# Designed miniproteins, single chains, continued (4), part 28

Each design is a single chain, and the fold is of that chain. pLDDT is the mean over its residues in the fold that is shown.

## One batch from the design tools (miniprotein)

Design m13006
Fold by ESMFold2-Fast:
Structure m13006 (fold): chain A 87 residues (1-87)
Amino acid sequence: MSPLEELLAELEELVARADELSLEELRKRAIQLVNRLLEYAREQGDEQMVALLEEVLAALQDPNVTKEQILAILRALRDFLADRVAA
């Protein structure tokens, strides 16, 4: 499995289990996963993916972000990554 496919699988698992997590736990895990995706994107030289992930990270780090907003962000990121893996 490629690193991107593994990270997508972890993102899908996080989204599926989000209802079992507190806002703090969901945010922490989401930030950790996005940072790993950023490392991957930088290693690949994918400047467009880096820019997108930096915007996602900033949104997740907003102190006023809600659990529902984090879930919406993660679902959008999941869909983006799924399309990219399938291409």
Scores: mean pLDDT 84

Design m13008
Fold by ESMFold2-Fast:
Structure m13008 (fold): chain A 76 residues (1-76)
Amino acid sequence: SLEEAEAAVEEAEAAAAEAEAAGASKEAVLEAGAAAGLAGIALGVGKIAKDPEFAAKGAERGAAAAKAALAAAKAG
């Protein structure tokens, strides 16, 4: 649903903000931010296309990528 897509965008943005707040490298912050941006784009495209499945799947992939970037930043 679009609500699930919006929740995924919030999770992606939270992961990007946490990477920046944790003092991660500029590269890690940019990677997490780019992933969060892609999640937001998927939500926007899904809204325009009236395709809530595309919005949800795209936003979830972006959130997963942002969380992975944050996890890598914390580990390395």
Scores: mean pLDDT 81

Design m13009
Fold by ESMFold2-Fast:
Structure m13009 (fold): chain A 89 residues (1-89)
Amino acid sequence: MEEAERLTARGQRALEAGNYEEAVKLYEEALAIDPKHAWAWLGLGEALYKLGNYEEAAEYYEKAIEYGKEDPQLVKLAEENLKKAKEKL
């Protein structure tokens, strides 16, 4: 859990810095350790959205909603991002 959380935090920093490809890699590494890490699915979707991969972003936002059911803030953010991604399709 700690390693997946650490990688997710690094992914978030890469995303904030505009390093979208690095963010994707870090979130994928986090999900390889903890495939139910909802914040990592959300971050992966956001990074892919920034890269123009709207179909994959939408899919990963749906995974963030599925695994993040107990976190209302995460679900709300993922649903907003999912709607935005679907508008690009």
Scores: mean pLDDT 88

Design m13010
Fold by ESMFold2-Fast:
Structure m13010 (fold): chain A 82 residues (1-82)
Amino acid sequence: KKELVERMMEIGAKLLGLAVKRVFEEDEEVKQKLGELLDKASEYLNKAEEALKQGNLEEAKKYLEKAEKYVEEAEKLLKEAE
């Protein structure tokens, strides 16, 4: 449980950082795609949190892994735009 909470906090921090970077993104197409990826990451992070609240650790892990995947794609997109 504590490990999952720690991972969720890390992803939340990364999402905040990416959201701030999106505000200063000059490429409109990159900014739009970044927004879509961040929305998906947030959606799965919320699902992971709900699963964790319900005691479903396996589902929480699956949703967290999906959220992490979208954060990785967002980071890659931003790196490719630089």
Scores: mean pLDDT 82

Design m13011
Fold by ESMFold2-Fast:
Structure m13011 (fold): chain A 52 residues (1-52)
Amino acid sequence: SVDQQIADLEAKLQRHIAQLQASDWSPEEKAELIAQLQRFTQRRIDALRAQS
């Protein structure tokens, strides 16, 4: 279902954020990468909802 696909994308986003926070990248680099991942994930969710 679309709801399950959205839940899976949100779970994957949270795992990627956790991995980035555990890395040795700078706080500024982490913040930018997290923001990029959040924007990308939101666009994918919006596209899935639009197909319903």
Scores: mean pLDDT 86

Design m13012
Fold by ESMFold2-Fast:
Structure m13012 (fold): chain A 80 residues (1-80)
Amino acid sequence: MAEQLRRDAEAEVEAAEELLKKAEEAYEKGDIQKAVSLLTAAALSIVAAEFLASLAPVSEETRERLARVKERYKEFLEKM
């Protein structure tokens, strides 16, 4: 169980990173609707990753990546 939760947390962090990157690219291209949609998906993956990481020990790398993507998400919200 713990290993599956750890893998699920890692997958959600990776999804959040990719979705946020795509949201930033969409915003830069002026596609605000796509940027908002991708940003919403990234927020859901961040919440899922935090919840899963609270249930099982995740690697220091995964924890640091989660912290970084949360910071980037907040910074991006302030720019919109």
Scores: mean pLDDT 84

Design m13013
Fold by ESMFold2-Fast:
Structure m13013 (fold): chain A 63 residues (1-63)
Amino acid sequence: MMKVYIKLSPDVLKKLTDEEIKKLEELLKKLVETIEKHPRDRDLISKESEKVSKEIEKLLERG
């Protein structure tokens, strides 16, 4: 499994609708909470990170 850095640049955020941003915030909230609660659990962090990455990828490939 590759390590994918999720860079949320301002340009990326501008391409998203307000509703898509809200959905992304929910996914990011889960990821952040997982990191805070289980900072040593790389497997959980990887899983949540991958979910966020997939959603971002789906949104970005539109256009």
Scores: mean pLDDT 69

Design m13014
Fold by ESMFold2-Fast:
Structure m13014 (fold): chain A 58 residues (1-58)
Amino acid sequence: SEELKKKAEEAEQAREDTLKQAEEAMRLDPELRELIEESARRLVEGLTKKAQELLEKM
């Protein structure tokens, strides 16, 4: 319980730091922002396809 809580807090801090760095990078480079948005869209599409394949296998 305590170990899981500590890991969750560390993961939350790492997530916040990563988001802050990404926001700064996107603010400085609009092209980088487009690349990040495109990559996120493709990731969601890929995950959706894999989820459908797994459901068909069940």
Scores: mean pLDDT 75

Design m13015
Fold by ESMFold2-Fast:
Structure m13015 (fold): chain A 72 residues (1-72)
Amino acid sequence: TEERLREIEELIAKGEEYFKQGKYDEAMEELDRAVRLAQELYEEGKISKEEWLRYTTRAGVLALRIAVEKVT
């Protein structure tokens, strides 16, 4: 569980790094992987609903920022 939690953090960090570099598609791919892994851990009972929502919110906020940058 700890290793998979670290993987979520690393995926979000990669998404943030790609976003900083203007690589929006690559950033979205990493964030999508992070959200899927968090959902899987929640469904397996490995993390709380609050932890799952925290990870999905962090990824979702960055994904929204990417969407705004691509349109505006």
Scores: mean pLDDT 84

Design m13016
Fold by ESMFold2-Fast:
Structure m13016 (fold): chain A 65 residues (1-65)
Amino acid sequence: AVDYLKLGEYYYALGVEAYNAGDYEKAVEYFQKAVDYFKKAGETGPALEKAEKQLEEAKKKLEAK
C-alpha cells in the first residue's frame, strides 16, 4: 500500500528546503508533488491548504526572479 499522506508530507519538506535554498524551480516541483499526493490521500484540510499556498509563493518567486 502507498501512504500518500506521508509522501505529501515528504515532498512538502523537500519543497521548504528548496525554497529556503533559493531553488524556486525545485520548490515548485516538490510543492506540486506534495499537493498531488495530499489530494490522492483525500486530504482537504490545513496540510493541503499550506502546500497549495507554498506552491503559489514559490511560483511567484520563480516568475519574479
Scores: mean pLDDT 83

Design m13017
Fold by ESMFold2-Fast:
Structure m13017 (fold): chain A 55 residues (1-55)
Amino acid sequence: SVFEKMQEVGLFASESVERQRRVADIAQAGKAAGLSTEEIAELMMEEVRKIEEEE
């Protein structure tokens, strides 16, 4: 499920509210675009990497 992929990419770790929002927005956008859970997870992982580079 998307929820399981969110846990895998660290969305529920002690990240900032902004980080959680950005990752959630990517997941919702991917779902709306008709992407698979696997594709959504890849996009979420990439967004997490970008956020970590910004922090």
Scores: mean pLDDT 70

Design m13018
Fold by ESMFold2-Fast:
Structure m13018 (fold): chain A 61 residues (1-61)
Amino acid sequence: SAAAERAAASAAAGLAAAGAPQDLATKMGVHYGREAAERGGAAAGDGTAAGAISMGKQAGG
C-alpha cells in the first residue's frame, strides 16, 4: 500500500540521517522499512509505524 511504502521510505531515511553507512543503511532500511510497513499495514496505523521507526520528528537531523 502507499502508506506502507511511505513508512519504509521514512525508516530508510531515518537510518541514513543517523549517520549509518550507505551500504548498511540500504540493507537495514529495506529490512526495517518492510517490517515497519507490514506492522503498520496490519495494525492500520501508517503514522504510528513511521514514527516508531524514524521517530517522525527527524525533520533535519
Scores: mean pLDDT 57

Design m13019
Fold by ESMFold2-Fast:
Structure m13019 (fold): chain A 75 residues (1-75)
Amino acid sequence: ALELVREAEEAYEAGDLEKMEELLEEAARLLPEESPEAAAETVARMLELAARLLGSPVDEALLAALAERERARRA
């Protein structure tokens, strides 16, 4: 799932929004099958990309806190 989000980031940089959406959708479908650590990192990266699309800055500390909460929720 994390690799798919990285590919989605590359698609966004290339201006291919349709491919980006497909990759993010696939990553989301794989989240339940990932380890808690990989799922938390994947969600954090997806939120970062969404904030970039909206033109809003994302606080890295906030993303780290959200990733830790997701990890704790699954532990």
Scores: mean pLDDT 70

Design m13020
Fold by ESMFold2-Fast:
Structure m13020 (fold): chain A 68 residues (1-68)
Amino acid sequence: EAQREAALASIKETVPEPTDEREEAVYRLQADLLAGVPREEIRRTHPVWDTVERMAAGGREGAAALAA
């Protein structure tokens, strides 16, 4: 849990507070990734995982998928 707390603190310093449910979901997913939660667990618990994974893998192409 210390890893998750450290990740959340880091994100809070860098990223503005989430303003809607979608931003909150992405925020939680990023926190879990930084905390070292296994990819299978993240994929299972976070429905936005596919969108974030495409963004990371494709750069600009992944960003376009997020906008769609």
Scores: mean pLDDT 60

Design m13021
Fold by ESMFold2-Fast:
Structure m13021 (fold): chain A 63 residues (1-63)
Amino acid sequence: MIIVDEELAKSIKAVVRNAAETRIEERGLPREDAERIEQTVLDNIDKLLKEKKPVEELGRVEL
């Protein structure tokens, strides 16, 4: 069981940013939409970090 700590949160945020750029480039996703999705994911990560929840809780959130 992996609890979301500050180091893991930073790593996941970096991956999310990279994934957003890839989606803009490969799918032509509007940057505004990509940024909104990115912000939603980052907010969820910060919530898990604040509540000391395991990273697996991310898989339980409906988008």
Scores: mean pLDDT 67

Design m13022
Fold by ESMFold2-Fast:
Structure m13022 (fold): chain A 57 residues (1-57)
Amino acid sequence: SAVERVRELVKQFIEAVKKKDFKTASELLSQIMGMRPDVPQEVASEALSQVRDALIS
């Protein structure tokens, strides 16, 4: 499902940021942002919150 795909992309994004692989992280972020209309607003908001928290930490 699109929900499962977004959650998987967020996990991969967090791992890329931890590894300082910002090229992969930016590509994954583009995919997450592109899938926002395909998921419930709650899932999109959760994904953006996790992305923000990974970048601040």
Scores: mean pLDDT 84

Design m13023
Fold by ESMFold2-Fast:
Structure m13023 (fold): chain A 80 residues (1-80)
Amino acid sequence: STLGEELVKKIKEAEELIKKGKEAYEKGDKEKAKELYEEAKKIYEELLEYFEKNASKDVLPEEYYYVKEKLEEAKELLEK
């Protein structure tokens, strides 16, 4: 579905931000890495909120758990 494609696009956007953040961190630019991780975190939080508001209480999509895991990874990166 078009909605599924849009969700995948947002997940990939956040993943690209994490990748760029890790590259910045390796180059010693910890401030830039933090900015990129915070941008990725925001996208994952917005996706998670979307699922919580639009999914039924009885059926959460697989993407909900994937995004939840990715959000926790972004939070861990920000603790460095």
Scores: mean pLDDT 79

Design m13024
Fold by ESMFold2-Fast:
Structure m13024 (fold): chain A 59 residues (1-59)
Amino acid sequence: STAVKEGVVKKIEGDFTIVQDENGNEYKVLNSPNVKEGDKVSFVKNMKYDSFSIVGIKK
């Protein structure tokens, strides 16, 4: 799905950021240089990889 998802960063693990949605589901997302724990982020399924990418950060 290309639908935008929203969640909160729970943990940064090396090259990946763990994001949790409002239903408690966790997603392993490719790391972004401006993301930290507690940030609210928008993310999408990466069409070229079996992963997710951050497309927005609410500061």
Scores: mean pLDDT 75

Design m13025
Fold by ESMFold2-Fast:
Structure m13025 (fold): chain A 61 residues (1-61)
Amino acid sequence: LEEILEEIARLLGISVENARKLVENYLADPALVEGLIRREVPDPAVAERVIELLRRAAEAS
């Protein structure tokens, strides 16, 4: 889980603590968070990678 949080943090340029909060928000509403990531992350490949990592973090929780 920590490795996944570190990669999310690196890809988005945020702290590991903010990455953990993002995973918590994803668990509450996956569709909303996926929509926000696709809209706000300019590179579609990075957006899809972050979404993949969020799904993996959710499964590990």
Scores: mean pLDDT 82

Design m13026
Fold by ESMFold2-Fast:
Formats: sequence, C-alpha cells, structure tokens
Structure m13026 (fold): chain A 77 residues (1-77)
Amino acid sequence: MSEEQLEKLAEADELVQRAVEYEKQGKLEEAIKELEKAIKIIRELLERPDFPEEYRENLEKQIEVLESRIKYLKSLL
C-alpha cells in the first residue's frame, strides 16, 4: 500500500473517531457528516486501480457498517 493510501486511511479513521465523539455529545447531525466524509474517502480509495485487493473486502465491509450507523443515527433525529 502506498504512503498516500495509508494517509487517506488514517484520515478516514480520524473522521470515524470524530463521529464517535460527536455522538457522545449528542451532536448526531455532526456525527453523520463525519461518517459520510469517511465513507467518501474509503470509496475513493476503492476506485483506484492500484489499491491492493487484499484490503478491499475489509474496507467494503467497513463502508456497510458505517452506512448502517448513519441510518441508525438518522432514525434518532
């Protein structure tokens, strides 16, 4: 995996961590926005032809988990 790809994964992970903190504060709309940003970064990585196939399944599963969390949070608004 390239340094750029690792940096993008770290950025996505940081956004998920920020979403968790917003959720703890009851800031559900802000939490949803951070999760949507994280999904966008992961999807952009998966669209790259040079992205390693060995990580694709785990990241696709992570997107599904994050999308499910967004649906849950939206149900609370």
Scores: mean pLDDT 86

Design m13027
Fold by ESMFold2-Fast:
Structure m13027 (fold): chain A 64 residues (1-64)
Amino acid sequence: MLEERVKNLEKALEEAIKEVPTKEQLEALRKAVERLATEYGLEKERLERLEKLLKEAEEVLKKK
């Protein structure tokens, strides 16, 4: 179900922000966000939330 996939991805992004993701993990998360946007037609509001979390994960990695 799309809802479960979105929740799982949000949780993965929150964990990445908390634990400083590897470049490989961040790339996988980015691809997952893009896939939800393109293949499942995710609502803009939900997509913006996922993109914000992805951006925060990227900033955490750069801070390292």
Scores: mean pLDDT 74

Design m13028
Fold by ESMFold2-Fast:
Structure m13028 (fold): chain A 55 residues (1-55)
Amino acid sequence: SEIEEKLKKIEEWEEKQKKLIEERLKNGEISEEEAEELIKDIEEIAEEIKKIVEE
């Protein structure tokens, strides 16, 4: 299913972005506050895209 493929890609993208944010936090490139904000933004973006794909 095209929808299933798109949902999987969104989940893979979300996972990749969260790992990158975690790595940046670990390396001291960003603060804990910035990391929390970025993770929230990524989760919100993924949720909105999933809603569009499911329609």
Scores: mean pLDDT 83

Design m13029
Fold by ESMFold2-Fast:
Structure m13029 (fold): chain A 90 residues (1-90)
Amino acid sequence: MEEIKELIEELKKLIEQIKDPADIQKISPLLQRIAALAGLKPKEIKDAKEAIELLEEVEKRLDTLSAGRQERVKALIEELKEKVKEILAK
């Protein structure tokens, strides 16, 4: 639980550094998949602010998820964190 919350906070700080909306579209499919696993409806993500707001809603719902869904959310957040790092390294 705490480990996933820490990953979300790190990911939010990385996403805040994305200035180009086109780079947000590159991560949108993973964000939508994470949202779906957390029981949220898929939402169009246009910018870094909306992506961060979605991650905050995911964090609020972590306690309601099964252990298996929490593990899947963790894996996707780790994958998304690496993808954002690759975007920022260019």
Scores: mean pLDDT 82

Design m13030
Fold by ESMFold2-Fast:
Structure m13030 (fold): chain A 111 residues (1-111)
Amino acid sequence: MEPLITITADRADPETQAELGRALEVVAEGLAAGLPEAAFRVDLVITSPEEAAALAEAVARVVEILLKLKAGEISLEEAIAKLRELLAETTHAAAQAFLQSAIAFLEEQLK
């Protein structure tokens, strides 16, 4: 099986592992709810527990937005706008890369 998300971590400390575990659990919940695998296909590098925590928060917010889009509660254009707002507020590279990947996936759906 091809990996959906590839994460390279410079540190294997318990704090980083706990945050990455939380991020992967939220992705698994989104996939179980019927979100497409293509929305989560990204390669990430984690260098700190703070970056892992920022990634976990970004993943949770992306899954929430995608679930609302799937339910018809928001438009595709509104989902893209909300993700762009999150990207503007994000300072950590891995979380930014994850958000940029999700935005690119949704922008392809506009075609």
Scores: mean pLDDT 79

Design m13031
Fold by ESMFold2-Fast:
Structure m13031 (fold): chain A 58 residues (1-58)
Amino acid sequence: MPLSAAEVMELMMEAARLAKEKRYEEAVEILTRAVEGRPDNELVRESLEKVRELLEKA
């Protein structure tokens, strides 16, 4: 689904909170949706890759 910039920021904030709680699977799902809504957003893609690395180690 197409997302507004504000919606992407809200998803990034939610994913950051989930990652702090070590809920990496949920954070990956939210960031994946943000990337699908805004594929050119480098910050979202970097956040997704970082959380995926944490998930693989958890």
Scores: mean pLDDT 79

Design m13032
Fold by ESMFold2-Fast:
Structure m13032 (fold): chain A 67 residues (1-67)
Amino acid sequence: SKLVALVAAETRELGEKAGEAVKERYGADDVIPFVGTDVEAARAFAEQLSAETGELVGVVSAEVALK
């Protein structure tokens, strides 16, 4: 299965920048930006996406990805 990262960020631009870092550091096969700071909502979306696709979907905040 693919490893997919859902990147939670306050803005789309920050999410795209953090997504590039996540691909390079963690070897994620795909990155999906999530515009918002509600980590619980992001986790719920990741769990739903994982159930629908069969892929492993992890959540990373832009703050963590860019540090």
Scores: mean pLDDT 75

Design m13033
Fold by ESMFold2-Fast:
Structure m13033 (fold): chain A 70 residues (1-70)
Amino acid sequence: LTPLEEARIDLALAVMNAELAKKAGDYEEAISWYERAIELAERMRQLGDPSAEKVIEWLKKELEELKKKL
């Protein structure tokens, strides 16, 4: 795997875990996974993925909405 491919896989897993925690009502856990996903999307941006900026914007919006539920 290239570093970019690895970052994309890790991002997908982090988002899946965040969504599962959100569905379970574990909002603190979901927040932690979304924060991890943002770090991975920032890594994708550094590695030159042009889609990364929109992914980061989406993740930040999800995180903001989730924090309102605490």
Scores: mean pLDDT 87

Design m13034
Fold by ESMFold2-Fast:
Structure m13034 (fold): chain A 79 residues (1-79)
Amino acid sequence: MEALELAEKGVEAGLKGDYKKAAELFQKAAELARETDPALAAGALYGAAMSYKKLGDDELARKLLAEADELLARAAAAA
């Protein structure tokens, strides 16, 4: 599962303090999972948002959190 592997690599990069790489990996994971696994995609968007907060980009972090919440709400409504 490529999206899950990218999300795991994102966590690893974040733990090492490489927040730019973590954000990139989480965004790729979210893109791959968005249509097939909205829960994984939302989790990856949360990871990207936290990484951007660490980089000082609070506006982008806020946007990604809102996108993750919208994705989860849409998935719940479809179930």
Scores: mean pLDDT 83

Design m13035
Fold by ESMFold2-Fast:
Structure m13035 (fold): chain A 58 residues (1-58)
Amino acid sequence: EPEKLSEEELAEMLKEEVRRFLREAPEEERKKLLEGVEKGKENPLAHAKVVRETIEEL
Protein backbone atom coordinates (compact mmCIF):
# COMPACT_ATOMS: atom_id res chain seq x y z
CA GLU A 1 0.00 0.00 0.00
CA PRO A 2 1.51 3.32 -1.05
CA GLU A 3 1.61 5.81 1.81
CA LYS A 4 1.25 8.79 -0.51
CA LEU A 5 1.21 9.15 -4.26
CA SER A 6 2.45 12.19 -6.13
CA GLU A 7 0.61 13.37 -9.23
CA GLU A 8 3.34 11.77 -11.33
CA GLU A 9 2.90 8.43 -9.56
CA LEU A 10 -0.88 8.61 -9.96
CA ALA A 11 -0.44 9.40 -13.66
CA GLU A 12 1.86 6.39 -14.05
CA MET A 13 -0.64 4.10 -12.34
CA LEU A 14 -3.44 5.49 -14.48
CA LYS A 15 -1.38 4.87 -17.63
CA GLU A 16 -0.81 1.27 -16.56
CA GLU A 17 -4.52 0.76 -15.97
CA VAL A 18 -5.40 2.33 -19.32
CA ARG A 19 -2.83 0.13 -21.12
CA ARG A 20 -4.29 -2.93 -19.43
CA PHE A 21 -7.83 -1.89 -20.33
CA LEU A 22 -6.91 -1.28 -23.97
CA ARG A 23 -5.18 -4.66 -24.21
CA GLU A 24 -8.21 -6.53 -22.85
CA ALA A 25 -11.07 -4.35 -24.08
CA PRO A 26 -12.98 -5.20 -27.25
CA GLU A 27 -12.45 -2.96 -30.29
CA GLU A 28 -15.82 -1.25 -29.78
CA GLU A 29 -14.87 -0.02 -26.31
CA ARG A 30 -11.42 1.09 -27.47
CA LYS A 31 -13.05 3.11 -30.26
CA LYS A 32 -15.38 4.82 -27.80
CA LEU A 33 -12.44 5.65 -25.54
CA LEU A 34 -10.53 7.18 -28.45
CA GLU A 35 -13.55 9.28 -29.46
CA GLY A 36 -13.98 10.42 -25.86
CA VAL A 37 -10.33 11.43 -25.66
CA GLU A 38 -10.58 13.44 -28.90
CA LYS A 39 -13.61 15.30 -27.58
CA GLY A 40 -11.87 15.74 -24.22
CA LYS A 41 -8.95 17.55 -25.88
CA GLU A 42 -11.15 20.66 -26.04
CA ASN A 43 -11.07 20.67 -22.23
CA PRO A 44 -7.58 20.11 -20.77
CA LEU A 45 -8.54 17.71 -18.01
CA ALA A 46 -5.66 15.83 -16.41
CA HIS A 47 -7.47 12.52 -16.83
CA ALA A 48 -8.16 13.09 -20.54
CA LYS A 49 -4.56 14.14 -21.12
CA VAL A 50 -3.14 11.03 -19.44
CA VAL A 51 -5.46 8.74 -21.42
CA ARG A 52 -4.52 10.47 -24.67
CA GLU A 53 -0.80 10.19 -23.96
CA THR A 54 -1.13 6.51 -23.05
CA ILE A 55 -2.96 5.75 -26.30
CA GLU A 56 -0.31 7.65 -28.28
CA GLU A 57 2.38 5.50 -26.61
CA LEU A 58 0.72 2.35 -27.95
Scores: mean pLDDT 62

Design m13036
Fold by ESMFold2-Fast:
Structure m13036 (fold): chain A 67 residues (1-67)
Amino acid sequence: SIDKEKLAELATKLGKAVKAGDLEKALEYLEQMKPYISEEMYEKLKEAIKKGDLERLERLVVEAMTS
């Protein structure tokens, strides 16, 4: 599915941006993910990005891709 391919691409870019400390870029990728994820998942990812919680972010990205 193109939606899953786009989500995987954006999730990878989001993870790399957070690891690089580029929170502004991470939030840009999160906004692009919005059509492919639930509102609940969007809010969880946004909170994890704002807190810089890399472990939670990696877990949430996996959850988003498997849901």
Scores: mean pLDDT 81

Design m13037
Fold by ESMFold2-Fast:
Structure m13037 (fold): chain A 58 residues (1-58)
Amino acid sequence: GPAKPKNLEELIEDAKKLLSSFDLTIPKEALAKYLQKEHGASEEEARKAVEEAYKLLS
């Protein structure tokens, strides 16, 4: 069934896991769209999660 929309902290952790799995090779736009589609994130929340994940892993 459809998952409950994730909060920003959960989206950041998901983004970090995906970026780590792909050695930071995922384009930011593609990752943001993935979070919107799969986790019900807004565009702003998805973009913030991706940017924060990049800052934490870079």
Scores: mean pLDDT 75

Design m13038
Fold by ESMFold2-Fast:
Structure m13038 (fold): chain A 70 residues (1-70)
Amino acid sequence: MAEITDAEILDVFARIYLAIAKVELERGNKESALEAAKKVRQIADQLRSLGDTASADELYADADKIEKEA
């Protein structure tokens, strides 16, 4: 059995995209920040489909904050 689950891998990718979005916002690159937030929402959709609704809801909230700051 693999040591890392699909949900754990998706959570790591989502956190990477959130970090990218925050950095791009601080640089004033609104389009890049919004694109990164879009990736976070896509990963949240996948986590929700895997039954990890709590992590998905947190990621949707974080992506929404980035979109409002952009």
Scores: mean pLDDT 81

Design m13039
Fold by ESMFold2-Fast:
Structure m13039 (fold): chain A 90 residues (1-90)
Amino acid sequence: LVDKGKQLFEQGKYEEAIELYKQAIAQDPSLRPRNLFNIGLAEAELGKYDEAIKYLEESREIYLNEYKDEIAAALSDMALAVVKIEQKRS
C-alpha cells in the first residue's frame, strides 16, 4: 500500500495517493506517522496548505513524542517550513 501510494504521488495522482495512505492507516495504525507525513506532502501539492500543515504537525508529534525519532521529526519540520513558505507566497 505505501509503495503504491508513493508511485501515485510520483505520477502526480495526489488525491489517489492520499486515499491509499488513509486506507493504509486504517489497516495498520503503526504506519500512521509515516502515512500522515505522506498525506501532508500530497495535500501541499494540491495547494491545500492548512490540511498539509495539520497532517505534517500530527506526524511530527507522533515521531517525536511516541517513537522518540528525532530524525523523522526533523524531516517533518523541514517539510512544514517549506509548506508554510508556499502558503505565504500563494
Scores: mean pLDDT 83

Design m13040
Fold by ESMFold2-Fast:
Structure m13040 (fold): chain A 65 residues (1-65)
Amino acid sequence: QEEIERLARELLEAAARGDREAVERALKQLSTVASPEQVALARRAAEAVADGRASVELALHEILS
C-alpha cells in the first residue's frame, strides 16, 4: 500500500510537469506491485492531471480509494 502510494504520487507529479518518460517509468514500476485494474486507473488519473482536468491530490485520492 505504501509503495503504491509513493509510485502513484511520483506518477501524478510527473504528469503534472509533462515529464512523459517519468510517467512511463512510474507506470512500469506500478505494474510490478499493483493489479492491472489499479494500473489502468493510475494511467487514467495521470492523463486527467496532464490535461489539467484534475489536481495531483484529487487524482491520488481516486487511486488510493
Scores: mean pLDDT 82

Design m13041
Fold by ESMFold2-Fast:
Structure m13041 (fold): chain A 63 residues (1-63)
Amino acid sequence: SDAERRAQAAAHAAKGTAALRAGDYAAAAEHFRKAAALLEDVDPDLAAGYAALARRAEALAAA
């Protein structure tokens, strides 16, 4: 259901944020990508936001 996808995406977003605070950019990117994938058909604008966060975290991990 959409509610279950939103709840799973929120859990991944929280883990991504925690990873960013810890400086674990690779883990942050993975969690934000999972949040974006869960929201593609439910909330495309929010999915795009998380995809952008994942790309930024990937860039930081590669630096």
Scores: mean pLDDT 89

Design m13042
Fold by ESMFold2-Fast:
Parts: sequence; structure tokens; C-alpha cells
Structure m13042 (fold): chain A 64 residues (1-64)
Amino acid sequence: SMAELKEALEKAKELLPEWEERAKKEGYEEVHVVPVDKETALAFYVRGDEIRVELIDLKTGEVL
């Protein structure tokens, strides 16, 4: 539902600063987080022509 997607977006927004700090420490230029559903999101880490993708649990902020 739209309400569930909105909750997922708000949760991803809360976790984004932590992922941005991690990305900076690892030398990545950008991080983009896209909710897949209420419980999971994809995080894209970009450095030059390299893209790393992680599946993340929105409840814990941990990599699945």
C-alpha cells in the first residue's frame, strides 16, 4: 500500500546518514537507497564506473 511505501521511505531516510558515512569511509562518491518493500531496500554505492549493490533490512539497517 501507499502507507507502507511511505513508512519504508521514512525508515530509509532515518538510516541514510549512517550509510552515507560508511560510503565516505570506503571511498564511495554517492549512495542511493531505494525501498523495495516495507521491510527491504537496495543500497547503491557509486565510485567512478563501479557500482556496489547491497540488500538491506529496513528494520535493523543490516545487510541481508
Scores: mean pLDDT 80

Design m13043
Fold by ESMFold2-Fast:
Structure m13043 (fold): chain A 91 residues (1-91)
Amino acid sequence: MKEKLEKEAEEHLEKAKELNEKAGEYGKKAEEYIKKKKELEKNKEKLDEEEAKKKVEEELKKARELILKSAEYTVKAILHVSKALALKNEI
């Protein structure tokens, strides 16, 4: 029984690690879109104001979607860590 609980806890920790890695990847991509948004704002003098606004909104929308995905994977990882800790406490 104890060995089975330890294995299940390890499997949950491994899944948490994979989910955290995915969360990190989405977070990094979101930061890249935020950086592009700032660069577009700095180059505002070279672009039509309406076109620049639209591009900034598109980059922000992409960043928000990626932030939400990153948060979703982080929550899933926390739940797997919580499950692993509960299983370890039964040992």
Scores: mean pLDDT 79

Design m13044
Fold by ESMFold2-Fast:
Structure m13044 (fold): chain A 76 residues (1-76)
Amino acid sequence: SREKIEKTLEKVKELVKKGEESKDKKEAIKLYEEAIKLLEKAIKDAIYGNIGTREEVEELEKLLKEVKKKLEELKA
């Protein structure tokens, strides 16, 4: 449902904010990895469960790309 996707987006944004505010690189990595797992599950559930609109899936995929980039930059 849209509500389920919305709750996932809120949780992911919270995790990303905590990761960005973290002074511990290892902690930030864990937070970003958790966000990625939640996004990948939500995208899979939306596509295969027919519970998401195209726009909602695109928003999830865009956020996934952004979080993956942040994680890659942090690991560099």
Scores: mean pLDDT 81

